# Designed miniproteins, single chains, continued (4): the designs that were tried, part 45

Each design is a single chain, and the fold is of that chain. pLDDT is the mean over its residues in the fold that is shown.

## One batch from the design tools (miniprotein)

Design m13637
Fold by ESMFold2-Fast:
Structure m13637 (fold): chain A 55 residues (1-55)
Amino acid sequence: MEEEKKIKESLDEAYQAAIEELKKTFGDSAVEKAKEFYEKNREEIYKKLLEQRKK
């Protein structure tokens, strides 16, 4: 519900910040790898965060 929506928003914000940092430090190659990892594991990440928040 609201918790899930907030977690997704927070994750998207964190993802954007992480991409900016990776691009600045390691360049485009690291960004591409991070994007691939995020897309592949997005569902599992959301699931983990939801479970953690329900503790």
Scores: mean pLDDT 72

Design m13638
Fold by ESMFold2-Fast:
Structure m13638 (fold): chain A 71 residues (1-71)
Amino acid sequence: MKLTLEVTDDEAAVDAAVAAAKAALDAAGVAPSDAEITLVVRGPPPADISEETWEEGVARAEALGITVVRE
């Protein structure tokens, strides 16, 4: 299974997209490790989020098998 999600570069929107992807996989009975999930983040980095905080969020998503792409 392959899922692609597009969100603005907003921490809450990214978290919501990740939660929605997990819910969809759970409903389909597919483990995250058996799915290719790509999260495409569009827009400038938020002014109130440090680059370190953003990188930590990306690392957590990648640990769940989610590929993060910034455009």
Scores: mean pLDDT 66

Design m13639
Fold by ESMFold2-Fast:
Structure m13639 (fold): chain A 89 residues (1-89)
Amino acid sequence: SMLEELVEGVVKASKKLIEENEDVKKVIDMLEQAIDLAVSLKSKEALEKLIEGIEEVIKLAKEKNASEEDIKKLEELLKKAKEALKKLE
């Protein structure tokens, strides 16, 4: 699926940006857009991959000592993705 490949690409890019200590706001914006796209296409598989990917991004951000505000925003995106998936079940 092109959407699943896009989601994998977004997660990979997000991890790279965090590892390089780049702007976490770009990561948040990319992940939110990916969630909104998965929701609009009603893709349960894309949302499941995004949930897994965002959990990995949060773990990496914590290891890299990202700000409490940025961690909170990533956790809010994780909650949004989980709530969207629940509505498709």
Scores: mean pLDDT 86

Design m13640
Fold by ESMFold2-Fast:
Structure m13640 (fold): chain A 71 residues (1-71)
Amino acid sequence: SRAEELLRRAEELWRRAVEAFEQGRYAEAAELVLEAGRLAAEALRLEGRDELADRVLAHAEGLAAKLRELA
């Protein structure tokens, strides 16, 4: 499904974000975290999980902001 495709893409971006963070590329990690959160939230909304989608996006935005402070 589209939701499964979006979640798979979000997982790939999250893995890349972790790698970027470990390499000290905080600005890139922030962008990857935010994009992963957006895709995951879209997938969750497609499955009717709106409250979880809102929570996931909020956490991704918060983490991205903290990563930008490290950059």
Scores: mean pLDDT 88

Design m13641
Fold by ESMFold2-Fast:
Structure m13641 (fold): chain A 59 residues (1-59)
Amino acid sequence: MIEELLAKAREAIAQGDLLTAEIHLGMAELVSAVKKDYSHYDEILALQAEVAARKAALA
């Protein structure tokens, strides 16, 4: 379920595991597209932006 993938992504972000977060967010985006369920789309984009910002901060 999309909610489970988002929960796993947030947990990975909290632990600093940006690769695992990217994988789960990518799966959530794919599931949203396949099911045509965009109710979590804003949250997926926000979390993807947070991962990108954290990766930039590590440089």
Scores: mean pLDDT 82

Design m13642
Fold by ESMFold2-Fast:
Structure m13642 (fold): chain A 67 residues (1-67)
Amino acid sequence: KRLLALVAAPTLEVAEAGGKNAMKEFGADDYLAVVGTDVAAARELARRLHEETGILVGLVDGEVAAA
């Protein structure tokens, strides 16, 4: 089914770059940016999204993906 990239980043610019790269690299159908959120909180959000929706959610470190 659908694959969503959940991108955790300190700024919107990093989140957008990381999200675009995640869509290209992983073939994700879309990305969701969580700006100013730490990776632990983003991981919990990814877990909840998968449990509630059944969507496959890949957690992406936006700083690493944007590099």
Scores: mean pLDDT 75

Design m13643
Fold by ESMFold2-Fast:
Structure m13643 (fold): chain A 70 residues (1-70)
Amino acid sequence: SLDEKLREEAEKLNKELLEEFKKVDEEMKSLDPKEQRELVLKAVAEALRRIGDLLQRYLEEKRKLKKELE
């Protein structure tokens, strides 16, 4: 189902984001406070973009299914 696909993609994305933030945490250990802030902001912005893309794809697929029933 579409909902099962969303759940699987969300679990995969969550795991990928956690691994990326572990890398960010390690990289921060060698950076100054300004560079740390910029790295975190970039990582957060990218994470939000990827979450938005996942949700947008779900909404588009749901809309397509609804049109097939009209």
Scores: mean pLDDT 82

Design m13644
Fold by ESMFold2-Fast:
Structure m13644 (fold): chain A 66 residues (1-66)
Amino acid sequence: SAEEVAALQAELAAAVAAGDVARVRELVTQLKPRLSAEQAVALAQRVGAQVRTDEIAAELLRLVTA
């Protein structure tokens, strides 16, 4: 549902801000098949300013890569 996707996006932003690599990886795996390429890029750009680790940067790259 749209509400479920919105909740997962909010959790991804929180996990990125917290530096929780494991949670970011789990959420990217759940969101990738549910977002359009445009939506994935917009989400990655929005949370990208809060990225503090290379592992989280790699997960956001995975979110936007086909």
Scores: mean pLDDT 83

Design m13645
Fold by ESMFold2-Fast:
Structure m13645 (fold): chain A 96 residues (1-96)
Amino acid sequence: MEKAKIAKDLADQYFKEGKYEVARKLYETALEIYKKELGEDSPEVADLLERLADVYEKMGKTEEARELYQKALEIYRKVLGPDHPRVKRVEARLAA
């Protein structure tokens, strides 16, 4: 998990710098590690799917972004419940 956290933190930095292709690869690396370590329905996986969706949106890949937001929303609803702030945040993005 430490390798996945480092990849995620580095991806967050590249995303802020506008280096979306590098951020995408690093988030995908972190996502694969968290899926193997924590399972597909973990809040950490949902967070990475949401971050990866933000990257695809910035790259103009609207359909891929929407699919990733939807997957993140399904996990957040399942593990955190429908009234959690993270659920409401992703619902707002999909409603736009």
Scores: mean pLDDT 84

Design m13646
Fold by ESMFold2-Fast:
Structure m13646 (fold): chain A 74 residues (1-74)
Amino acid sequence: SADQLAQQAIDLAGQASPQAKQVTQQGIQQADQAKTPSQMWAHVDQTSRQLSQLDPERAAEISGLMADYLLERL
């Protein structure tokens, strides 16, 4: 389910650091509140860039789960 994908992204980010978890949670919330698909994907891109600085190894997987969550709820 969409909620499970979001939780998996948050949990994986939490394994990296508390900061990565917070960035992922905020990114999901901002993407959910976006008024257009362009704004939604801009938040995913911004979150991905921040995660790449915090945990380069997990950044792509976390961002992928976030993207899958957003696609699932469309």
Scores: mean pLDDT 85

Design m13647
Fold by ESMFold2-Fast:
Structure m13647 (fold): chain A 63 residues (1-63)
Amino acid sequence: SLLEEAQKLVKEAKELAEKGEYEKAIELLNRAIELTQQLPDEVISRAGVHDLKQEIEKIKEKM
């Protein structure tokens, strides 16, 4: 499902950010955002894939 794909992208992005691969992490988070745009806000919030734009900004601050 789109939700499962978005969750996998977020998990992989967090792992890449922990390794210092910030540019790749941001690319995966942007892909997750595109997938979540097709989902209801309530589903996104409950699945822990909310505030992805804020996560991108936090990574950019470390670059």
Scores: mean pLDDT 77

Design m13648
Fold by ESMFold2-Fast:
Formats: structure tokens, sequence, C-alpha cells
Structure m13648 (fold): chain A 65 residues (1-65)
């Protein structure tokens, strides 16, 4: 739904403001993003972000720098 897509976009925008990042690709419900540096804290954050996006019906692939 439009609400789910809008919510997903807002969640990603908030994370990008906190840890830095960008969208690499969008293919329907599949989204690939680059986030922060590869640290244990950022790996944990990426895992939680994936769960949040999955709850909205999106498959998120996260690359850490």
Amino acid sequence: SDVSRETAARILAVEFEIVGGRILSIEGKKIEVELGQDTPENRAAAAELKKAMESLGFELTVRLR
C-alpha cells in the first residue's frame, strides 16, 4: 500500500540521518541500501532495520562500508 511505502521511506530517511547511507537500488519490494561503517553496532542496527522493513512487506539488503 502507499502507506507502507511512505512509512518505509521515512524509516530509511531517519536511519540515513543517524548513521549515514544511501539507496543503491529499488526493484519493486526489494530495496538495497548502503549504511554506515562495518561495526558491531551498525550490524545490529542493520538487522533491526531489515526486520522493520520486512514487517512492511519489503526485502531489504544492507551493505556496510
Scores: mean pLDDT 79

Design m13649
Fold by ESMFold2-Fast:
Structure m13649 (fold): chain A 61 residues (1-61)
Amino acid sequence: MKTIEVYAPTKEEAKALAEALGDYLLRQEGAKRVRVEITDEEVTDANGKKLYKAKVTVELE
């Protein structure tokens, strides 16, 4: 099992990026199961920019 965190300037972008990554992993990388978790958490990067976090958990077998 492997978890990938994605960050984007909006929740919509974070969700879209996480869903696209999950679909890619299922179709192209041969992942057996993926789980996308969208957080309502705002994080601030080193430059003071607000980002939203989503998680993609993948099982390869």
Scores: mean pLDDT 74

Design m13650
Fold by ESMFold2-Fast:
Structure m13650 (fold): chain A 96 residues (1-96)
Amino acid sequence: SKGLEYFQQKKYEEAIKEFEKEIEKNPNDSFAWYLLGLAYFELKKYEEAIEAFKKAIELNPNDSSSWLNLGIAYKELGKEEEAAEAYKKAAELDAE
C-alpha cells in the first residue's frame, strides 16, 4: 500500500494519512490499524499509538505484535502495569 511505502521511507505523517484512508475504506483491516499505531509510535504520539494498537487487537486478538507494541507504548508513558499485562499476552501468544 502507499501508506506502507511512506512508512518504509520514514515519512510517518504521510503514512498516517494514507493508513487513515485505507481504514476509512476497510475499517476491519487489523493490519492497517497496527501500521497506523507504528507510525504514531515513531512520531512519539504514544496515546494515539495505543488507541490504534487496541483497535488492531479488537479485530485480531491473537496478533502478538500488536500486544507487544501496545506494551512498549504503555511503557513509554510510564504505565508499567498496563505494559506488563500487554507483554504477558504477547508472550502467551508467541508460545503457541
Scores: mean pLDDT 89

Design m13651
Fold by ESMFold2-Fast:
Structure m13651 (fold): chain A 79 residues (1-79)
Amino acid sequence: MDQLRFNGDVALQQGQEAFKNGDYITAGMNFEAAGDLYEQAGDLQSAAQAYQNASTAYRQAGNFDKADQLQQRSQQLAQ
């Protein structure tokens, strides 16, 4: 099994849990890590979704520069 995809799933779960708790910085970091891992695994659809979730989390945290970068990356991979 692809270890990168598994590690991405773990990061995604950690991001979801942090987001539910209102820890948007930790959520953004974990969603970004999940996106990076899915992209390395060649799972571009999961990567795009994870980067979109990271963008939302960073925007809620007030980090607009990082949110915009991740939104653009998500859009690029979703094609």
Scores: mean pLDDT 88

Design m13652
Fold by ESMFold2-Fast:
Structure m13652 (fold): chain A 60 residues (1-60)
Amino acid sequence: GPRLARARVDFTGVYPDELSLRAGDLVLVHEELADGRVLATSLATGRTGRVPAAVLEYLS
């Protein structure tokens, strides 16, 4: 199932498929993508998008 992660830093998406996050935001990671990004849903906003794996820390 999806893994719980937290944003380590603020991330502002620049492409339409990217998910913007604030440091401390909780996300559910659905998939790891081949380009070093993940597909995730923000628990704060309910939005789903791509975010660099490097901005996240896994909690589970």
Scores: mean pLDDT 86

Design m13653
Fold by ESMFold2-Fast:
Structure m13653 (fold): chain A 88 residues (1-88)
Amino acid sequence: SEMEKEIEELKERIKIYEALLEEIDAVEARMASLSPEEAAALERETIARIREILEKNKLPVPGNDDLSILKGVLAVELAVLKTVLKKL
């Protein structure tokens, strides 16, 4: 059914956002132990990779150059998707 397809697509999107947020938490933890230069490089590489994953999955790609802002945007999107799934 159409509803079953929508539920499956929502679950897939939720899994992507959850995985990206988990990766950001791991990267932030790693950045805390690096030099400022190494931390900045890791942040740029992580943002670029997240943007690529979002684009490949046809999800909105934020224009933010800050990992903490990107984390916030992804967390809001995840909360919205979970709310939509709960109401289906």
Scores: mean pLDDT 87

Design m13654
Fold by ESMFold2-Fast:
Structure m13654 (fold): chain A 64 residues (1-64)
Amino acid sequence: DRYRRLAEEYEELAREYQKQGRLDEAHRYRQKSRVYRRAAEDPSLTDEDVAAELEAIDEAYARR
């Protein structure tokens, strides 16, 4: 349930950034929302797995 709430919060943040024209932030928050949504639906994903996927997203956006 915590992950489902986080997925919804991050999706809302992505929409707000989209409305502000901050497209890079909007895309990044949408990616993180998807990770949380998958974690909410897949009980085999550990907190460590979720953290690793979030870190990979941050790494991808740091490399330009």
Scores: mean pLDDT 81

Design m13655
Fold by ESMFold2-Fast:
Structure m13655 (fold): chain A 58 residues (1-58)
Amino acid sequence: SEERKEILKEFIEKLYEEGVITEEAKERLLKEVEEGNEETIKILSNLYYAETGRELPE
């Protein structure tokens, strides 16, 4: 869903601002989420849940 993509994009930006990922990794992850890469979305969704205790919208 578009809402899920937007939340993941915001999460990626926060990871970059917190120094968890490099600028190159940020650009790659944003592109992969936009393209609907299922592996990347799954990994980021799991990390989002681990960090926030919230599941992404369907």
Scores: mean pLDDT 84

Design m13656
Fold by ESMFold2-Fast:
Structure m13656 (fold): chain A 92 residues (1-92)
Amino acid sequence: GRIAAGALSEAMRAARADGAEVSLSQEGDTVTLRVRGAGQRGRDALERAAEAARKDGASATLSVRGDEVTLRVSGLSAEGLAGVVLDAIGLS
């Protein structure tokens, strides 16, 4: 469960460093991370985050539509959810 939260935080940071617009929304135990204008580094980090989350037992879906990348993760613990939300707020 810890890997999903850490990988999401890293992906948000990488995307933001490339100048992308990052937004996060939460619905129950599902976190949706939306990134617009991510460079290759940000996209690669998001793909790594999806893989890491799945390997650690979380459900992760990554979709790319034009210049927008959406990563959706389900099955995070309450602590994992809080960590991701705090990191997203810190990016603002």
Scores: mean pLDDT 72

Design m13657
Fold by ESMFold2-Fast:
Structure m13657 (fold): chain A 69 residues (1-69)
Amino acid sequence: GPAAEAAREGLERGKKVAATLSNKELAEKGIEYLEKGLEAGEKGDAVKAQEYMSKGEDLLTLAVIEDQS
């Protein structure tokens, strides 16, 4: 469904970003949440998928900001 497809695309982009970052712990935590978002989306839980995807994206954004500082 659309939630699973969006989550899969987000996870793919997140993995590419994470590969470029020096803060591996924070990047890995972000990817963990994106993977949980995909699993929730595949199970049809769109609300949980959005919650996990947002959390993962926020963590990756924080990792990018810290890497640039």
Scores: mean pLDDT 83

Design m13658
Fold by ESMFold2-Fast:
Structure m13658 (fold): chain A 69 residues (1-69)
Amino acid sequence: SAEEEQRRRMLENLLASVRAGDVAASLAGLRDLVEAGYISEETARRLEELILAGDFEAAARLLEELLKQ
């Protein structure tokens, strides 16, 4: 569906920002995913904590798991 494709694209864009170590772009992408309802509040909080802590490798792994759905 168009919604599934949009979710995938937004997750891929967030993953790219995370892999680049871009905190501002990563937080913006995360907000967009939350506002669209494409991730749970728990997953969003975990990603935010990892991004703010600079643990981009753990954030990328979590996003890769979400992309497998």
Scores: mean pLDDT 87

Design m13659
Fold by ESMFold2-Fast:
Structure m13659 (fold): chain A 66 residues (1-66)
Amino acid sequence: ELEKEIEELIEKLKDEDEEVRLEAVKKLGEYVLKEGSEKARKALEDAAKNDKSTLVRVTAREELSK
């Protein structure tokens, strides 16, 4: 289900592994672009501002600009 997938991806944004967080950011970006999910958009906005990795923050900003 769409909502469950988005919630699982938001949990992955808390992962200690940068690659897991990057994958979650990219998947959340797809849900924003294709489904217009406000929950996914807010999660990406938070990641773009607050993630500990510059790469993750930049990737989240790029996904939001699509």
Scores: mean pLDDT 83

Design m13660
Fold by ESMFold2-Fast:
Structure m13660 (fold): chain A 61 residues (1-61)
Amino acid sequence: SADDRRSARIKELNDQTVGQVRQVREQARQQGWSPEQRQQQLAQVMQDYQARLDAIDKEAA
């Protein structure tokens, strides 16, 4: 069903976003980023997440 397909895409997006957050935190550790730089990168990841979530909702409509 369309709902099942949407749910599957959201689950995949959530998994990918968790991976991106982990990558950002590891890069921040390795490169010695400031807390501000780390938060800016995490904010970008969350903005991308929201945009992709909105795109999934538009495709389901």
Scores: mean pLDDT 85

Design m13661
Fold by ESMFold2-Fast:
Structure m13661 (fold): chain A 74 residues (1-74)
Amino acid sequence: DEEKKKLAKMYEAQAEFAKSMGLEHLAYHYLGVSYFLEGKLEEALEYFEKSLELDPNFEEAKKNLEKVKEELKK
């Protein structure tokens, strides 16, 4: 899907920007979203886990991590 690939690249760019600002947990979260949109579920899982390691209360990352784990069980 062209739209999903475009959106994934936008999140990848947001991750680079967040990383440049020292916002590492946000950078990992955006990378996780990018990989998830591309169907790279194992990579998405790793990055959401890294995001939560830095900020355990990051609700969006928790929600996305759960979603990826459910998809990996299928």
Scores: mean pLDDT 85

Design m13662
Fold by ESMFold2-Fast:
Structure m13662 (fold): chain A 70 residues (1-70)
Amino acid sequence: TSFINTLIASFQLPSNRVILVVLLALLGLIVYGVQKVPSVSAKVTAVSAAVIAVLVVFLGIVQLQAWVMN
């Protein structure tokens, strides 16, 4: 597990880590901010967009990992 964690961290280059951290911070801020908004439509739109963005990033990481392993 420690070895795999180190390998994953190594794969996430500094530039990629910065992008990931910024993306997660923005996602958290968007979700938290939207939860304070009384408008259901705005909440649904923002949350949906944030979830899609996270899924795209997740799939991108998985695809790159699979590509590197092949």
Scores: mean pLDDT 66

Design m13663
Fold by ESMFold2-Fast:
Structure m13663 (fold): chain A 67 residues (1-67)
Amino acid sequence: SAELEEEIRALVERLTAGTSLSEEQKRELERQALAQVEGFLRLGYPREIALRMAEMILEGDIAYLEK
């Protein structure tokens, strides 16, 4: 889980680079993405697919928040 938490943190940092999002918004995105990956893993999705699906959802959430 610590390994996954670090990967999700790095993903959120990368995707939010150059945005006006607050630290609180970034931490919330990290929390949501972690929960989504864990959910996909419980449904039997491979780790790589779970991470990719969470990344796509994150990109949509970030675009919405920048609106």
Scores: mean pLDDT 86

Design m13664
Fold by ESMFold2-Fast:
Structure m13664 (fold): chain A 74 residues (1-74)
Amino acid sequence: DRLEREIEIAMGIIEAAVVKIAAKKKGNEEAVKLAEEAIRLFVEAEKEEDEEKREELLEKGRELIEEAKKLVDE
């Protein structure tokens, strides 16, 4: 379902943006870079026509968000 995919990508971008704001407020440059890379991967996933490659980009984006969250929580 294209709509479900669009929602997943949009939610990923929103979450990454929130993490980036939190990281910037804490002065954690590494977490900011990870969140920025996650946003880039989600934007690339939106342009990707191959479903398997798109899912790989989404998984990588989610991994980077989790890593950034760990750094922000410290």
Scores: mean pLDDT 84

Design m13665
Fold by ESMFold2-Fast:
Parts: C-alpha cells; sequence; structure tokens
Structure m13665 (fold): chain A 87 residues (1-87)
C-alpha cells in the first residue's frame, strides 16, 4: 500500500539522516547531503500522495503528509543541532 511505502521512505530517510550526521566531514558537507536527501524524500512522498489521491484514498494522502512532516521535523532538529554543535 502507499501507506507501507510512505513508512518505508520515512524509516529509510531517518536512518540516512543519522548516517549523514555520523559520516560528514564538515558542516558544509553535512548541510549539502542533508538538503539533497530532504529534497529526494519530499519528491518520493509527493509521488505517493498523488498516487493515494488518484486511487480516491484521501486518508492515505493525509497519512503520507504526516510521514513527510515527521521527516521534516527530524531534519530541522538535526540541522539545528549540528549548526550549534559542529563536528
Amino acid sequence: STRDQADNVRRTSLSQFDTIRSTSTSVDDFLRQLSILLRDTSRRMSDLGRQSYSQGDYDGVLYVSRQMQDVTDYYIRLRDDVIRNPP
């Protein structure tokens, strides 16, 4: 289902954000990689939301939006933390 796919995209993206944090060599490298991943995740989530809409699954559209909000919230917290505490 699109919900299962949204869950997988969220889980994978959060894990990749953690990997980027642990492997980045500088704040600039970190922010670049973080922004690319957020953009890619947003694109995937938008596609899943559109798919739910085309199937008449409006609850699915809201579910996908909530998963994307979780990703965005994590991105903001991680970005702010690294800016305050650079590697």
Scores: mean pLDDT 88

Design m13666
Fold by ESMFold2-Fast:
Structure m13666 (fold): chain A 60 residues (1-60)
Amino acid sequence: GAANIAKIVEIAEKLAKETKDPDAIREKLDEEAKPLLEKLSADEAAEAAAKALDAVQKHL
């Protein structure tokens, strides 16, 4: 649901602000977001991934 998408985006944003290393952010986000992504439909998972990447890019 929307709450899980928002949580994934927040994880991505926090990682980008704290780490500033794109490789470390991608690795940690993939691990932390994976169980949340499994709770989403395919469309919701795609939206979450796109928004998470956008959030990381803006705080890189």
Scores: mean pLDDT 76

Design m13667
Fold by ESMFold2-Fast:
Structure m13667 (fold): chain A 60 residues (1-60)
Amino acid sequence: SEETIEFRVEGFREANKDKPLEEQIAEARKLAEQYRSLGLDDFAKAVEELIKELENELKK
């Protein structure tokens, strides 16, 4: 469900919030790849949107 996807993304944010942005991006890329390999395309897309947000933050 959409709520489950949101919960997973927020869990990732919380687990990685104290890491440098570059490490957060690297970990998010690994997670997106894992979801793709499992056929969880909706989860992968949500993580890919998070990657875009983190990359935009890095460009500030």
Scores: mean pLDDT 84

Design m13668
Fold by ESMFold2-Fast:
Order: structure tokens, then C-alpha cells, then sequence
Structure m13668 (fold): chain A 82 residues (1-82)
């Protein structure tokens, strides 16, 4: 469900802010799987790409960019739920 995806995205943002990239990558991939199972291939593909960006992030700026993009996806899903 979108609610479960939103929970995983919130946890991923917290993990990134805490410096736990491995946990954030896992959470983003879990969210992508849930989106795919719900038939939302666009969201699933986007979240998989964000997981790859998080895994490859080397600087604080890279992490902040991933956080901003995850927050954007979260915002778009909230609009779809409205």
C-alpha cells in the first residue's frame, strides 16, 4: 500500500540523516518492491534508482541530494493518496 511505502521512505530519510547508508538502501529497495507489487512500476523504478544513488553517495552533498529526492517522491505519493 502507499501507506507502507511512505513509512519506508520516512525510515530511509532518517537512516540517511543518521549516516546509515546500508539501511537506507535496504529501505528504498523494500519500498520499490512494495510499489512494484502494487502495480506502480514508475514509482518502483524511481525508488530503485534512488537506492543506487544512495549506495554510490560519497559526500554529504550526495546524501542531501538523495534525501531531497526521496522527500519529493514522498510528497508526490501523498498527493496521489489525496
Amino acid sequence: SYEEILEKLDEAIRALEAGDKEKAVELLREAARIAAEAGDDETASLLERLAEQAAKAKTDFDIELVIAQVAMVRGLLLIEMS
Scores: mean pLDDT 86

Design m13669
Fold by ESMFold2-Fast:
Structure m13669 (fold): chain A 60 residues (1-60)
Amino acid sequence: SMMEELERFVEEAVAYLRARHADASDEEKFEAAQKLLATLGAPVELLPELARRVLERLRE
């Protein structure tokens, strides 16, 4: 389903940012998350919301 695919995109972005951008600022992480989510095929209109979810996951 679309929801399952969006959750996979979020988790993939979380894994990528943990591996490659651990020391980045929240602003840099937000931008990187949006860019990665777009390349994975997430809808453009949902990029900011999905990127916020990525940052929420990263804060643990």
Scores: mean pLDDT 83

Design m13670
Fold by ESMFold2-Fast:
Structure m13670 (fold): chain A 119 residues (1-119)
Amino acid sequence: MEVEIREEEFELEINGKKWKVKTITVRAADGTVREVMDLESEDGRKASVNVTLDPAAGRVTVTLTFDEPVSDEEADALLQAVMDYLAEKYGIELRLVERRRYVTPDGKVVVDAVFEAKR
């Protein structure tokens, strides 16, 4: 089999707020993993997360997208929770190399983060 697809559902608690997470993980034959998460908070906020793990390059790329304005504290807290989840799930240590935050013309908040994946 050249591709494995897994669907999972779980809950994250971030700064005392509960987020329901639905994730789809796709593992390619070359060892590259892509994970797409849809998140909804208990107060109705929505976010999506796109993750690419490249074990050969020792790199993890994470893109967080919030459908509405979000504080820096909330965005950073969600990024940290995603990092902790990935580190536990994949048995890796993550070091932040680059982070960008911007707002799209339609008012979405995007956080692009690049991590070095360590043994």
Scores: mean pLDDT 83

Design m13671
Fold by ESMFold2-Fast:
Structure m13671 (fold): chain A 59 residues (1-59)
Amino acid sequence: MLEEIAEKIAEAMALAGYSPEETRRVAYHAAKTLGLSDEQAEEVAELAAKRNEELIKKR
């Protein structure tokens, strides 16, 4: 599921100290590497950035 991919990326990026914007870029490229369409890659990027923001905000 796109949500599961986004969540795993967001958690990894948050642990590494990356920002939501950096997470968005990485998630987009990761999704494209997995063979997802541009639309699906954008969805994964948005979900991952949003999740990363939530995780960082709690620190």
Scores: mean pLDDT 81

Design m13672
Fold by ESMFold2-Fast:
Structure m13672 (fold): chain A 59 residues (1-59)
Amino acid sequence: PVPEELIERIAELLVEEAGLSPEFARQMARKFAEEVLADPSKVPQSAIEKYEIPEELLK
């Protein structure tokens, strides 16, 4: 129940940043988007905007 546009954008960022495979990037993007929509405090929106390194990798 997350927008495909959001998943696609995040997946593209993951491919660009980490060189992930499209399938893996899509899976991770879906989880990330779902978590953000369910509880934005879990994953700060600024992390997506900056898309340097996901907070999950920092921790």
Scores: mean pLDDT 62

Design m13674
Fold by ESMFold2-Fast:
Structure m13674 (fold): chain A 123 residues (1-123)
Amino acid sequence: MSREEAEALLAEAEKLLKSEDPEKKLEAAEILRRLAAHPDEEIQKRALPLIEELLKDPNPEVRLLAAEALTLLAGSRSKELVKAALEAAKPLLDDPDPAVRAAAREAVRTAEANLKVLEEEEK
């Protein structure tokens, strides 16, 4: 995915996120999960606040996709992004949906493991 394609997808996700239609929220979540895997840290940083908004969605399918996006951000080389993904995932450990809780555990596990590596590289 090119940076131009990623920026167009960010704009589309922001538009879809303003909709109260559950199907459009699911489409936004799928787009943001793809952007969370983007190699450009600036694209990942711009996707993060939109992902955090979806973590509060009443639809567990939307929250699941957002939690999966946090796992992708947790694998980032950016310590700032990994810490943000970790903190965003923590409340989801108590989510009423078992699939969302499982995704949150994976995000937390990935972030904690990656932070340990990144912090040792600073020493």
Scores: mean pLDDT 86

